# Designs tried in a protein design run: designed miniproteins, single chains, continued (2). Part 6

Each design is a single chain, and the fold is of that chain. pLDDT is the mean over its residues in the fold that is shown.

## One batch from the design tools (miniprotein)

Design m4189
Fold by ESMFold2-Fast:
Structure m4189 (fold): chain A 72 residues (1-72)
Amino acid sequence: MAEEERRKKAREILEKEIPQGVADIVYAVALTDLRKGRVTAEEAAEFVIRVGEKMGLLDEGRKYAEEILARA
């Protein structure tokens, strides 16, 4: 209980302090791998969603996943 609450609060603090460009960086990495043929569009979309989820930026990750799939 206490560890889960501490991690939740730490995530909330980091979400406020994480630069707005973090999602953009993750998206740029995913697009680069997709353009080089290293991953499929679905794999790239999963990657940005998973990173966004772990960083508390799930909505931003979802948005970039949609952009990747739309460009496939």
Scores: mean pLDDT 66

Design m4190
Fold by ESMFold2-Fast:
Structure m4190 (fold): chain A 68 residues (1-68)
Amino acid sequence: SVEIVIEDGPIEAGDEVLVTVTTADGTTHVESFVVESLEAFEEKIDEILARFPDAVRIRVRRLLPPAA
């Protein structure tokens, strides 16, 4: 099982996010992307999980929001 933590409230289309993946051995992998849609965001998380099958935690941090 993997813990997914979304910081800074709900994710919206147009948000730029930083994703930190922690694997079972304690290493971390970081990448960022712009959310094109909620569906695309979910697909990206699934892709990340497929690349890191030993992930124990995924932290998603929204960078400075473009609106509000």
Scores: mean pLDDT 78

Design m4191
Fold by ESMFold2-Fast:
Structure m4191 (fold): chain A 64 residues (1-64)
Amino acid sequence: MSKEELDREVEESMLRMQISVLRIEIRTLERQAKRNPSLRKELDEEIKKLEEEIKELEEKIKKL
């Protein structure tokens, strides 16, 4: 119905915004990893975690 259709559009928009925010976070962490090689392993793990979150959000969009 109309409400369900609007909910899908709003949810997709919100998920896409979350993906954009996570991409910005990944960029920031990549910069930090380049500045601090001793933290690279830890930061790479955080980046991998954010990439998994993006993948989950993309799957959620696909299920809408």
Scores: mean pLDDT 81

Design m4192
Fold by ESMFold2-Fast:
Structure m4192 (fold): chain A 91 residues (1-91)
Amino acid sequence: AYSVSELIALQLRAIGLIIEAEELLKKAEGEALKLAEEALKLAEEALKLAREALKLLEEGKYEEAKELAEKAEELLEKARELLKKAKELLG
């Protein structure tokens, strides 16, 4: 089960990756641009899911909140890996 503080931390992680992806998009080209765009989409979806999970948790819907939080975490891990690869391509 996720706590309120864990879901807030998940939202902050998503926001951090969104900012990082947007910064990369300003200087990325070719393959790095595509990876940064995909990472941004995944991080934005993760933020949406993390926010909904917090709302569900506050409503006592623990199983639904857990499912959305786990999905958000998977999307954040994928976004982080894509951003890492994009940075490696930029040198």
Scores: mean pLDDT 88

Design m4193
Fold by ESMFold2-Fast:
Structure m4193 (fold): chain A 118 residues (1-118)
Amino acid sequence: NKAGELFKKGEYEEAIKLLEEEIKKDPDNAELWHRLGLAYFKAKEYEKAKEYFEKAIKLNPNYAVAYYNLGLALFKAKEYEEAIEYYKKAKELAKDRGDLSEKAEENIKKAEEALKKE
């Protein structure tokens, strides 16, 4: 996967371009939209990351990792209450994936703590 190799190098602009080209060929592929969201997240463009994670979720409503990463993007945007909602959904969908469920629970606690400090 050429786009994945560019992520490892930190070449987010080229990864974004390749993912956009792949999406034009397969616009209903939830994984490609999720990967585009990850590229923008790593580029610290959290609003665009949110949009593309939301697109992935619309295409695959059971995409636990996309809900988790949408929660991360919301947390970075300081939208803590909404981040908690998506982490909870990720945990619910990921019941058979302990690592993701544990990460979601940890980030729920971090977001709840951030809300107490505002």
Scores: mean pLDDT 85

Design m4194
Fold by ESMFold2-Fast:
Structure m4194 (fold): chain A 89 residues (1-89)
Amino acid sequence: KEREIVLLETAADINRIGADVSPTESDRLRNLGTAYDNLGRRYELEGDLEAAIEAYEKAVALYRASGDPRLEPYIRRLEARIEELRARL
């Protein structure tokens, strides 16, 4: 419990200076998000709208987990696309 408090305080301090706790992990999450975005697009082209929605939702979650504010426009476009595809089901 005491070590967890110290680690949380350190993470908060890093976040205050605008740095990711792990830049390597942020890059990894962003790359995985892009892979799911591409997978969703492939499912959409195949007409599997339910699989496309699931892949896009995973991409959004990974982009959000990366903490990169430059991905916000991509997240919003994917969320709008998910709503559009749900309307077609």
Scores: mean pLDDT 73

Design m4195
Fold by ESMFold2-Fast:
Structure m4195 (fold): chain A 73 residues (1-73)
Amino acid sequence: SAEREEAEKRVEELEEELAKDPSNAEAWTQLGEEYFKLGDLERAIAYYEKALELDPSNERARANLALAREKLA
């Protein structure tokens, strides 16, 4: 679908951004959100955990991590 293709394109763009700046916690959070949309909850969780390792105060990453874990359980 167009929605899946757009999410896959955003993943590529975010992966390129993170290759240049792996300390960008916001980009890790957004990468997690795109994988969540794609239904890859295990990758979404890993990327939210990476975002929180870099920025423990990131409320969006923390909330999304909790939601992804609930859906995977």
Scores: mean pLDDT 88

Design m4196
Fold by ESMFold2-Fast:
Structure m4196 (fold): chain A 76 residues (1-76)
Amino acid sequence: MAERYRRLAEASRRAAELVKEKGPDEAIKWVREQAEKGEIDEFDARALIVAIRHGKEQGKAVEMLEGLAREYERAA
């Protein structure tokens, strides 16, 4: 449990940085690559991608990803 949520928190923070530097589409690409490498479960990767897409539509992708990171850290 703890290790999974810790990895998800780290992935969410990394995705937030990618959104800041390169935009949400690059963050989605990176999350897919993490799932392909087995660093993140496919289900968890899909959830992150949905959050990034939803955040992109609202102009809040970074805020949503940082919020997710805090929730995952709290659950770890």
Scores: mean pLDDT 81

Design m4197
Fold by ESMFold2-Fast:
Structure m4197 (fold): chain A 91 residues (1-91)
Amino acid sequence: SEAEAKRQQSLAFLRETVPEGIWALELAVLSLLERRYREAEARGDLERARELLESQLDFLRKQLEKAKKEGDEERAAELEARIKELEALLA
């Protein structure tokens, strides 16, 4: 599916752009939300799928706030790019 392909591209980009050891928990949470999103789409539960996509965005926005507070400009830039990509998928 197109949505599934785009989600896999999004996760691959995140894994490529950040060191695995630093992002282990963030990647685990995103992977769980991504899996739940795909399961909801497979069931035809479009409302749940959209809710899970919004949950991914909320999680990423909170991580962005944390990165900015910690002064991690590189991580903040990566998270901003990811948020923009997911927002485009909701439009």
Scores: mean pLDDT 71

Design m4198
Fold by ESMFold2-Fast:
Structure m4198 (fold): chain A 72 residues (1-72)
Amino acid sequence: SKRDLILEAIGQILRAIGELFNVSLNPEDEEARKRAIEAAEEAKKLAKEAGDKKLEEQAEKLLEKAKAGKPG
């Protein structure tokens, strides 16, 4: 139900944060970046489905950070 979607969204947000931390330490790690993007996109979908605008906004910010360009 709605609560389960929220808990799943929170789980994906935490996963995205962890992978973004890995990306910050190893910016060349494309797999970590890809996992961060996937987790943030899943969190956004789940938050939207649950109708939780705050979680949706958090997920979107994480997605934007994950998609930030490679160091030149």
Scores: mean pLDDT 81

Design m4199
Fold by ESMFold2-Fast:
Structure m4199 (fold): chain A 70 residues (1-70)
Amino acid sequence: SLEKKIEELRKKIKEIEKKINEIINEAQKLEDAGKLTPEEGKELSEKVKELLEELNELREELIKLEEQLA
Protein backbone atom coordinates (compact mmCIF):
# COMPACT_ATOMS: atom_id res chain seq x y z
CA SER A 1 0.00 0.00 0.00
CA LEU A 2 0.97 3.66 -0.37
CA GLU A 3 0.78 4.14 3.42
CA LYS A 4 3.17 1.21 3.96
CA LYS A 5 5.67 2.66 1.44
CA ILE A 6 5.53 6.05 3.23
CA GLU A 7 6.11 4.37 6.63
CA GLU A 8 9.09 2.36 5.29
CA LEU A 9 10.62 5.54 3.76
CA ARG A 10 10.21 7.39 7.08
CA LYS A 11 12.02 4.53 8.85
CA LYS A 12 14.88 4.61 6.29
CA ILE A 13 15.19 8.40 6.65
CA LYS A 14 15.34 8.07 10.46
CA GLU A 15 18.01 5.33 10.22
CA ILE A 16 20.21 7.48 7.93
CA GLU A 17 19.77 10.54 10.20
CA LYS A 18 20.85 8.35 13.15
CA LYS A 19 23.93 7.12 11.22
CA ILE A 20 24.91 10.71 10.35
CA ASN A 21 24.56 11.76 14.01
CA GLU A 22 26.63 8.74 15.17
CA ILE A 23 29.46 9.63 12.72
CA ILE A 24 29.40 13.31 13.79
CA ASN A 25 29.44 12.31 17.49
CA GLU A 26 32.33 9.87 16.90
CA ALA A 27 34.31 12.54 14.98
CA GLN A 28 33.72 15.01 17.85
CA LYS A 29 34.95 12.46 20.43
CA LEU A 30 38.10 11.80 18.38
CA GLU A 31 38.72 15.56 17.97
CA ASP A 32 38.21 16.19 21.71
CA ALA A 33 40.73 13.39 22.47
CA GLY A 34 43.24 14.83 19.95
CA LYS A 35 43.03 11.58 17.94
CA LEU A 36 41.24 12.82 14.78
CA THR A 37 43.77 12.59 11.93
CA PRO A 38 43.29 14.59 8.67
CA GLU A 39 42.80 11.23 6.88
CA GLU A 40 40.10 10.09 9.34
CA GLY A 41 38.41 13.50 9.13
CA LYS A 42 38.30 13.27 5.32
CA GLU A 43 36.94 9.68 5.39
CA LEU A 44 34.20 10.56 7.90
CA SER A 45 33.33 13.74 5.96
CA GLU A 46 32.99 11.80 2.68
CA LYS A 47 30.81 9.16 4.39
CA VAL A 48 28.52 11.89 5.81
CA LYS A 49 28.30 13.49 2.33
CA GLU A 50 27.20 10.16 0.79
CA LEU A 51 24.58 9.66 3.53
CA LEU A 52 23.28 13.23 3.08
CA GLU A 53 22.89 12.62 -0.68
CA GLU A 54 20.97 9.38 0.04
CA LEU A 55 18.85 11.22 2.64
CA ASN A 56 17.96 13.95 0.11
CA GLU A 57 16.85 11.34 -2.47
CA LEU A 58 14.67 9.54 0.10
CA ARG A 59 13.10 12.85 1.24
CA GLU A 60 12.22 13.71 -2.38
CA GLU A 61 10.63 10.24 -2.83
CA LEU A 62 8.68 10.71 0.44
CA ILE A 63 7.29 14.08 -0.77
CA LYS A 64 6.09 12.46 -4.03
CA LEU A 65 4.33 9.64 -2.15
CA GLU A 66 2.74 12.03 0.38
CA GLU A 67 1.40 14.15 -2.52
CA GLN A 68 -0.21 10.97 -3.97
CA LEU A 69 -1.87 10.31 -0.58
CA ALA A 70 -3.34 13.85 -0.46
Scores: mean pLDDT 85

Design m4200
Fold by ESMFold2-Fast:
Structure m4200 (fold): chain A 90 residues (1-90)
Amino acid sequence: MEKERLELETELALIQMAVAVSKTHLEKILASSKEEQQKELDLLRKYLERAREIAERARELGDEELAREAEEVVKELEELIKKIEEALKK
């Protein structure tokens, strides 16, 4: 239980770092090729699925703080994905 919680916290922290980097470089991503935008989109979608899994598992473990943090990361990922998807549409 404690080990699993630490592993989830560590993985969420790595996803949060990746999201922060993408947010910082968003203008560059939106100005890049459609191929690069698609690669970024695919990566962010994988992070989104994993963040959702972390939120669900945190709730099962009764870790409301971790679940809340994971849900916040899910929202940030959904916003980033939407912006890149709109750029791919022109």
Scores: mean pLDDT 85

Design m4201
Fold by ESMFold2-Fast:
Structure m4201 (fold): chain A 58 residues (1-58)
Amino acid sequence: MHSEEGREHGEEAVRALREGRAEEARRHYFESVRHSEEAGDDELIDENVERVSRAAEP
């Protein structure tokens, strides 16, 4: 079962990276990972890692 909060924080992290707000993006990314770990949602963790990495690349 996906963590709604984990997914939302992951999306906010990507958004903040695109806006050049690296510190805010880092905060949301850690929250996303934390919520996904608590939910046991390894798939969401992998998706968030991929999306953040993609957004950080030019």
Scores: mean pLDDT 69

Design m4202
Fold by ESMFold2-Fast:
Structure m4202 (fold): chain A 93 residues (1-93)
Amino acid sequence: SATLEAHLALIEEILKEAEEAIERGLRAAEEGDLEKAREYLREAERLRESLRAVGEAAAASPEAEEVRRRAEEAVRRVEEGIERVRKAIEEAE
């Protein structure tokens, strides 16, 4: 349905932005720019919360289970990336 397709497209877009923030955060940490690395870490954390919100908002629809599952999977991937950035920052300190 158009509603399912719209929610899945939104999840994919937010996930892409989060993965870009994670990549930039990792690069900043490797270059010793810990202030920039922490800024990208905060951006990834905000995008993770946006993914959770999409999953929660879909809970009222007949297609909610598929959207929730995709959002939960996207959140898991972003959380793994956030942990990589946190570890890179700690190793650079």
Scores: mean pLDDT 86

Design m4203
Fold by ESMFold2-Fast:
Structure m4203 (fold): chain A 66 residues (1-66)
Amino acid sequence: MSMDERLEKAIELTEKKTGKPVEEASQEVLVESLREVGIEVPDEPVVHRVAKKELIELKKKREEEK
């Protein structure tokens, strides 16, 4: 599975678990979803903020390409 496919799956898992868009989801659920798709995320706040931003940007890119 490519990195983009894992990130997309993490977005879907986050939104399914929270019932909210990824932008409004808690950082904890987002990190849990990333770990479930096989992405290693350290317990560093800066890394968690970057990961959330990357997922939001990927979601926007996918919506613009359709």
Scores: mean pLDDT 72

Design m4204
Fold by ESMFold2-Fast:
Structure m4204 (fold): chain A 76 residues (1-76)
Amino acid sequence: EAQELIAELARVAREYVELRPKVLASGDKEAQEHLRKAVEHIQAAVDAIAQGNLDEARKHIEEARKHLEKVRELLA
């Protein structure tokens, strides 16, 4: 399960990295805010995994995904 969560976190972090330059180029303030919230949840998930709190990590990964989904919607 920890290995699966790490793989999910890596996918979410990769999506964040790919979306970041597009958000910055767009000047969309709402997309910037969702991107900021996504990275905060990514950081929290990393900390939770390091502490062995897999349930907390899962919740933060889910929240990061939701914010990145909003970024994709706003940039479409």
Scores: mean pLDDT 87

Design m4205
Fold by ESMFold2-Fast:
Parts: sequence; C-alpha cells; structure tokens
Structure m4205 (fold): chain A 99 residues (1-99)
Amino acid sequence: MEELKEKVREILERLKEAARKALERMVEKGIISREEAEEMLKAFEEAAEKVLKDLESLIEFIENSPGSIEQAIAGVLFRNSNEKGQAALMLGLAELLNE
C-alpha cells in the first residue's frame, strides 16, 4: 500500500515534468502562447491534485485494473481533466514515450 502510494506520486511528478517540457518547446516554436501553455499546465495540475485527494480510490482502481499502473493513472487523469488538461496529459505521455 505505502509503496504503491509513493509510486503513484512519482509517476504523477514525471508526467507533470514531461508535460511542462513539451509545452515549453511548443511556446519556443511559436505553436502556442505562454499564457495558453500556463493554462494547460494549470489544468493538468488541478486534475492531478483532484486525483491525489482521492488517492485511496485511485489505488483501489489500480489494484483492480488489468493494465500497468501508468496506464491506470493516465486513464484516471484523463477522465478528471478538461480539454486543456487532457491536451497537457497527452503531450506529457508523448514526451515520456520518446525517452
């Protein structure tokens, strides 16, 4: 239980950092504005905070899910995010897949 809680927090921090890096590159390339990137990252942070406030339910979902912990976390974040948060999540996942 405790080890799984630590792993969830670690995965969320990795996704947030990946999303931040991807959004920063998009701003540098002129694809989106700094303000738009900040709104997208804020939406992701709000979804992650909501998920962390109900960490026990997330862990129960992970334990009953046939996929990886990362897939379960990404799915829960997506469902708890608005379109801006979902876009940031997808950018973060794409960044991690390129490692």
Scores: mean pLDDT 80

Design m4206
Fold by ESMFold2-Fast:
Structure m4206 (fold): chain A 92 residues (1-92)
Amino acid sequence: KTYTLDVEIRARRLPGQRTPVIEEVTVTSADGKTARGPGDELPEVVEKVMGVKLSDEDRGAIILAAATIAVASGNVTDEEEFTVRFTMKIKV
């Protein structure tokens, strides 16, 4: 089964660091389910919205994808705090 999820992350840019800190995440499914939590709990927030447990491999991939998008967004803004939105498709 494929889940389409809209992810909103609130991130903070730190001086001298290329990787922003992810402060908060909000995940919304195409059918309107939503959950919110701290940035370090992104896989848990995704699991709540999907209603299924993720494999360790999928959890790692989600964390890496969010970190990559936060870094890329941080490189194109001079804001201290910024919000980035992206869509994920997860096949389980």
Scores: mean pLDDT 80

Design m4207
Fold by ESMFold2-Fast:
Structure m4207 (fold): chain A 75 residues (1-75)
Amino acid sequence: SKEVEELTKKAFLLLRDEKYEEALEYLKEALKLDKEAVKPSLIAAYQLVTRELPKELEKLSAEEILKLLEEAIKK
């Protein structure tokens, strides 16, 4: 949806500027709107923050990926 696209675009601009906690809030709002549409953006965000892409990440739910991203940002 357009709303999910706008929220994820804002999140990625914040991730680029290393404003991780602010980016996380936009990703959480996108997740509430459409879990399936946000999932690729959560995977991409995880890779940007951690510099890693776990092989099984695409098999996890969007909510599980968000929790992994939250834990990575807390470090």
Scores: mean pLDDT 83

Design m4208
Fold by ESMFold2-Fast:
Structure m4208 (fold): chain A 55 residues (1-55)
Amino acid sequence: MSPTEQFLQELVAAVQGKSPEEARALIEARLAEAKAAGDERRATLLSSWLRFHDS
């Protein structure tokens, strides 16, 4: 499994069982970390995840 696939699976597992608000807060925190680290790939994936969660 690629690092990106593993990262996405870990995010899915982390948000399962959480409320929508808790899941959003977790993803927002991870997005802030990715941006601070200059990880554009993770930042893009997390931004997409937030967009789908907002629907």
Scores: mean pLDDT 74

Design m4209
Fold by ESMFold2-Fast:
Structure m4209 (fold): chain A 68 residues (1-68)
Amino acid sequence: APSIEEQFAAELSALYHEILADPSLSLEEKEALVREKVAELRRRYPDLDPSFARTMEGLALHELRKHS
């Protein structure tokens, strides 16, 4: 079975690609949605290491800016 970290990363990756692909959203709106989705996922995975969640959020935001 996938770890809690692997499941969180997989769900965030799917949400990230959906947000990245939306042509109606500005970079600022996409960044806000990534942060919102990370907060939602952290509530769903209460045993997730907060430092791992922060690292994954940072990586997603960095990749989003790189592709904008």
Scores: mean pLDDT 85

Design m4210
Fold by ESMFold2-Fast:
Structure m4210 (fold): chain A 70 residues (1-70)
Amino acid sequence: NIEEARKLLEELKEAIERGDFERAKRILDELRRILAEVLRKDPRNKEARELAQEMDELSRELERRLREEE
C-alpha cells in the first residue's frame, strides 16, 4: 500500500533525526518490504519509485550514522 509506505518514510525520517537507530532499522525493513511488493506488481508505479529513491537516500544516511557510532 503506497499510503502506508509514505507514512513509514516519514516515521523513518523522524527516527533517524532523533537518533533512534533501532526503530529506524525496523521501519526501513518494513518500508523495503512494502515498496518491493508494490514495485513487483507494478514496476512503473511512479509514486513507489519516488518513495524507493527517498528510502535509498535515508538508508545510506542511516548506514553512515551507524558506522560513525562504531
Scores: mean pLDDT 83

Design m4211
Fold by ESMFold2-Fast:
Structure m4211 (fold): chain A 77 residues (1-77)
Amino acid sequence: MEEALELEEKLLAEAKEELLKLAETASEKEVKEAALKKLEEIGEKVIALLSKYDPEKAEEFRKLFEERIKAWRAKVA
């Protein structure tokens, strides 16, 4: 569990740095689309790691992640 949380935190921190740099030159739409893509990639990596160590927590995380991504996609579209 802790390893999956550490991975998520690391990937989110890296994504934040990349998105802040992109925001200096890209449109708001481009930044939002890049953010959604990175969040989807991070979520899949975290779910894959959790599924290996804790399938129950992986399923819980998947449900929450899918709900959040759906909400964020609606705001970007």
Scores: mean pLDDT 75

Design m4212
Fold by ESMFold2-Fast:
Structure m4212 (fold): chain A 79 residues (1-79)
Amino acid sequence: SELEEKIKEIEKEIERLEKELKEVEEELEEVEKNLDDSNKEHVNRYIGLSLRKIGLEFEIETLKKKLEELKKKLEELKK
């Protein structure tokens, strides 16, 4: 089923993005532990990682909504 294949593709993409999000969150935690507000490089690194986290969370949320819609459509086709 093309729909089942599409669901698997989106699930794999979500898994990849969640792994990237975890790596970014771990980097943010390390930066936060050593954060010096007077150091522009530390502040810029923190901002960059924070923006990347927001972007990844948005992409994951968008894909999860699409996955729910596709799964609902698949359930309707099994009637």
Scores: mean pLDDT 84

Design m4213
Fold by ESMFold2-Fast:
Structure m4213 (fold): chain A 60 residues (1-60)
Amino acid sequence: SAGAYAGLAGRAAAEGDDEKAREYAEKAGQLGNVDPERLAELVLGGRGDGAAAMASGGAA
């Protein structure tokens, strides 16, 4: 579902893979009528700061 791809986009952004995050955002857009560019911007822009902190805790 679109939610699954949105989750994968967020995960890819947290992993530092911005191209993969954007690819998954496009898939979410195709499935759930989500704006893929806004989704990519949210996961890459908003998660940029939070993702770094979570990666530092990251063996958990």
Scores: mean pLDDT 66

Design m4214
Fold by ESMFold2-Fast:
Structure m4214 (fold): chain A 60 residues (1-60)
Amino acid sequence: TPSARERVDALLERARAGGTPESLVEEARRLAEKLFAGKASDEEVDRFSVLLEELRATAD
């Protein structure tokens, strides 16, 4: 079973392959790193949630 970190990395790669702009993929990656480090603000958590939905729509 993939870890949450591995699942996020896999989603980012699928989204990139699906044509998601590099700027959005990089933003999501930076926010994920902050979340896994426990340093994300509420605004960054909300932004990451929005980006995850956009990335999933591209991947699925």
Scores: mean pLDDT 79

Design m4215
Fold by ESMFold2-Fast:
Structure m4215 (fold): chain A 55 residues (1-55)
Amino acid sequence: AEEVRERARRMLEEGVPAEEVARELYAWLNAQSPSLSREELLAGLRAAGEEVRAA
């Protein structure tokens, strides 16, 4: 969750669209043993999006 949020926030700040961020994070997760549910991934993306919108 924490790593997902940090990666998502970083990419969103770099101007990567949310759809591409989700794809990148899913690819990263698929390269590792999946320890996060889709619900946690989406929650992390939403939190990162809120942080970027606040900036």
Scores: mean pLDDT 66

Design m4217
Fold by ESMFold2-Fast:
Structure m4217 (fold): chain A 69 residues (1-69)
Amino acid sequence: KKKEELKKLISRLIALELRRIGLEFELERLKEQPETEERRRKIEELEREIEELEEEIKRIEEEIEKLEK
């Protein structure tokens, strides 16, 4: 049943989008902190996580689009 699959994918997409927003918020907050080696490391880690998350979001969006056909 296509409708159930779409519902699951949409729910997952929403969860990933919320996580991305949270990570972007943390990244901006870290940029307001004093410049330290620890801050630079955390920024790099968050940027990597955001990039991986965006890639996963795109895959889910493509899967949803394919199922809508």
Scores: mean pLDDT 81

Design m4218
Fold by ESMFold2-Fast:
Structure m4218 (fold): chain A 82 residues (1-82)
Amino acid sequence: SMEEKKKKEILEYTKELLRLVAEAVDRVLALRQEAKAAGLSEEEIKELVEKEKEKEEEELKKKVEELKKELEEKLKKIEEES
C-alpha cells in the first residue's frame, strides 16, 4: 500500500540519518586518537578536534538537508500514484 511505501522511506531516512551521525562522530574520535599518537599537546588536540567538529557539523547539516529533500520528493512521488 501507499502507507507501507511511505513508512519504508521514512525508516530508510531515519537509518541513513543515524548512520551519517555515527560516521561523523567516528571521524572526530579517529582524528583525536591520531593527534594523540602524533604527540600533540592536550591544548593542540582540543583545538584540532573543535575545528573538525565544526566542519563535520556543517557537512552533516548539508547532508541532512539533502536527505530530507530526497525523502520529501520520494513521498510526493508515492502520493502521485493515482
Scores: mean pLDDT 85

Design m4219
Fold by ESMFold2-Fast:
Structure m4219 (fold): chain A 96 residues (1-96)
Amino acid sequence: MATIGIKAVLAEPVSVERLKELAAAIEKAIKEIPGVKSVVVTASRDADGLGVISAQVTTEAEKAKEVAEKAVEAVRKVAAEFGLEIRALHVASTAD
């Protein structure tokens, strides 16, 4: 098994309601990726009030790179559909 952690920091402050809608849409998009076994998406704010979306995705270790690339693409696409720009995006992967 592999776990992929994605953290996206938005460029501007966003309401908690809007962040929850974004997180739900991102979770749905990631769930549709072939090879995803589970996904958890959470929304928070950083110290500057910027929206932070954190996703944890589990997959087979052999699929980790492909799933990570597609999950990042899904995060970027959904954020763009919401009219939100991503300031920073961090990706980490660990294999079991």
Scores: mean pLDDT 84

Design m4220
Fold by ESMFold2-Fast:
Structure m4220 (fold): chain A 56 residues (1-56)
Amino acid sequence: DIDRQIEAGERVKKAVEKGDIKKAAEILKKTWGLSDKEAKKEALEMKKKIDEEKKK
C-alpha cells in the first residue's frame, strides 16, 4: 500500500527532525517489516541527510 508507506515516510522524517531516532526506527519496522539493525541504519541515514540539508 503505497499511500500508507508515503505517510509513514513523512512520520519517520518528522521523528528524525525531532531527534527521536528510536521512534523513527519503530515506524520503519512496523511499516516495512525491517529488522532492528536495518530500521536503525535507515533512521540514521535519514538523519544524516536532514542534517546536511539544514547546513544550507
Scores: mean pLDDT 77

Design m4221
Fold by ESMFold2-Fast:
Structure m4221 (fold): chain A 91 residues (1-91)
Amino acid sequence: SLDEEIEDGIADIGLAVARMLEKRGEYESAAKLLEWLIEKVKNPKTRARLYTALGEVYEKLGDFEKAREWYEKALELDPTNQKAKELLEKL
């Protein structure tokens, strides 16, 4: 649907910006951006992608317990999210 296409497009832009912030070491800014986007997105697969990225940010912050929680939430929303599975196993 159009709403799903818009949400996925916004998430893709947000993920790219979060990755840029991570490369700059701005992990708190990346986390805040991703958390804000999660509140705006309804599509569960798109939310799972955002939760996966948020988990990666929390790993960079050294918060492995929160990283695990975010990956588990991603898999609850989308059990087919291969990246979340691989990152959770790597913890």
Scores: mean pLDDT 87

Design m4222
Fold by ESMFold2-Fast:
Parts: sequence; structure tokens; C-alpha cells
Structure m4222 (fold): chain A 56 residues (1-56)
Amino acid sequence: ATPVVTFRVEAADGRTATVEVPADASAEEIRAALEAAAASLGVPLEAVEAFTEEVR
């Protein structure tokens, strides 16, 4: 089974979103997932703080 990494993105206004990516995901795939999460908060990726929540 491929391990997964859960990332949390946090906007400056305190709203958060989480995304799950495979641990073997490319940097491009990870960026796209983070961009989608930031977009769900109505902000660009540069306006959010991203950090690792969980590795499984």
C-alpha cells in the first residue's frame, strides 16, 4: 500500500482546508492539490501556510 501524507493549508483569516496526497506524489501533484485547497478558501497558494498534518 502507498503511504499518504495529509497537508493542512491555513489562510491568513484563520480558515483551513486539508488535502491528502500519496507519499510518492510528484512536487507538481502536491502543488496542484495545495492550490485546489487554497482555491476552496478563495485565496492563492502564496496566501496560505501549508504544513504536514499526518503521514501514514
Scores: mean pLDDT 78

Design m4223
Fold by ESMFold2-Fast:
Order: sequence, then C-alpha cells, then structure tokens
Structure m4223 (fold): chain A 56 residues (1-56)
Amino acid sequence: AEVEELRARLRKTVDQGIADRQRTRGLSAEEVAALRAAGEAAIDRVVALEEEERAA
C-alpha cells in the first residue's frame, strides 16, 4: 500500500489550492486553517475508501 504517497499528493493539491485562493482572494489565517482541516478530513475519507477496495 502506498497510502503515504497518496496522502502526500492529495495534500499538495489542497495546499496548492489554498495558496492560489490566498493570492487571488486574500484568505484570513482562520479561513486557511478551516480549509486545511476540511482538506485533511476529505483525504482521510479517500484513503480509507482506497484501502477498503484494496483489502476486499
């Protein structure tokens, strides 16, 4: 299982999206933190689904 590689790729995508919104919209630190938390929760769900499919 390459769960760490999948997490790293998804986290890069989330961070890149946040950075782009920060540059274009001027997000506050609180908004950035909330988006990061939501992104991490989404990554956890994607990883869990991938692991279930592989384990089945």
Scores: mean pLDDT 78

Design m4224
Fold by ESMFold2-Fast:
Structure m4224 (fold): chain A 100 residues (1-100)
Amino acid sequence: MERTISDETAEETIRGLEELVREIEENPEKFSKEELVSLVVAAALLVVAAIVGNASPEQVRALAEAAIRLARVAAKIIPEDKEEFERLAKLLEERAREHE
């Protein structure tokens, strides 16, 4: 990518995602199933964007950990899609590890 985000912007993005995941874990009833699916997809895309953009291994790991937590919370709330969310969590773990 020709323009990288600053370390400060990356840290704020990671913090914002971690706070969002925490809010969903604490208050899952505030979120619709459609909102949770959209947030899981958005978080996974952030991990992919970080890998493609050559973000640091630490930044990729932090984003992947937050996205994995979100996918696992979604698996508990949307049991009909549990297998898909768990598969996504494993893929994110593997991709983040390969980026090291």
Scores: mean pLDDT 78

Design m4225
Fold by ESMFold2-Fast:
Structure m4225 (fold): chain A 74 residues (1-74)
Amino acid sequence: ALSAAQQALLDQGLASVRHAVATARARGWSDAAARAMLDGLIADWAGWLRSQGVAQADVDAIVAAMRAEGEALL
């Protein structure tokens, strides 16, 4: 289970995904372009989490949740 601090990082990641999808839709981007942007966003977030010492299992859980949210919105 995620700690309270890791839950806050998940909540931030989900908010970033929601904002990014809304921005892509508002700009008229294709689903393919929106997915490519989300892939970059999620990869950058995962890299940052690892740099902060977040355990790989927790990084994987946060990344999976962010990807599922992005797919649900597209």
Scores: mean pLDDT 85

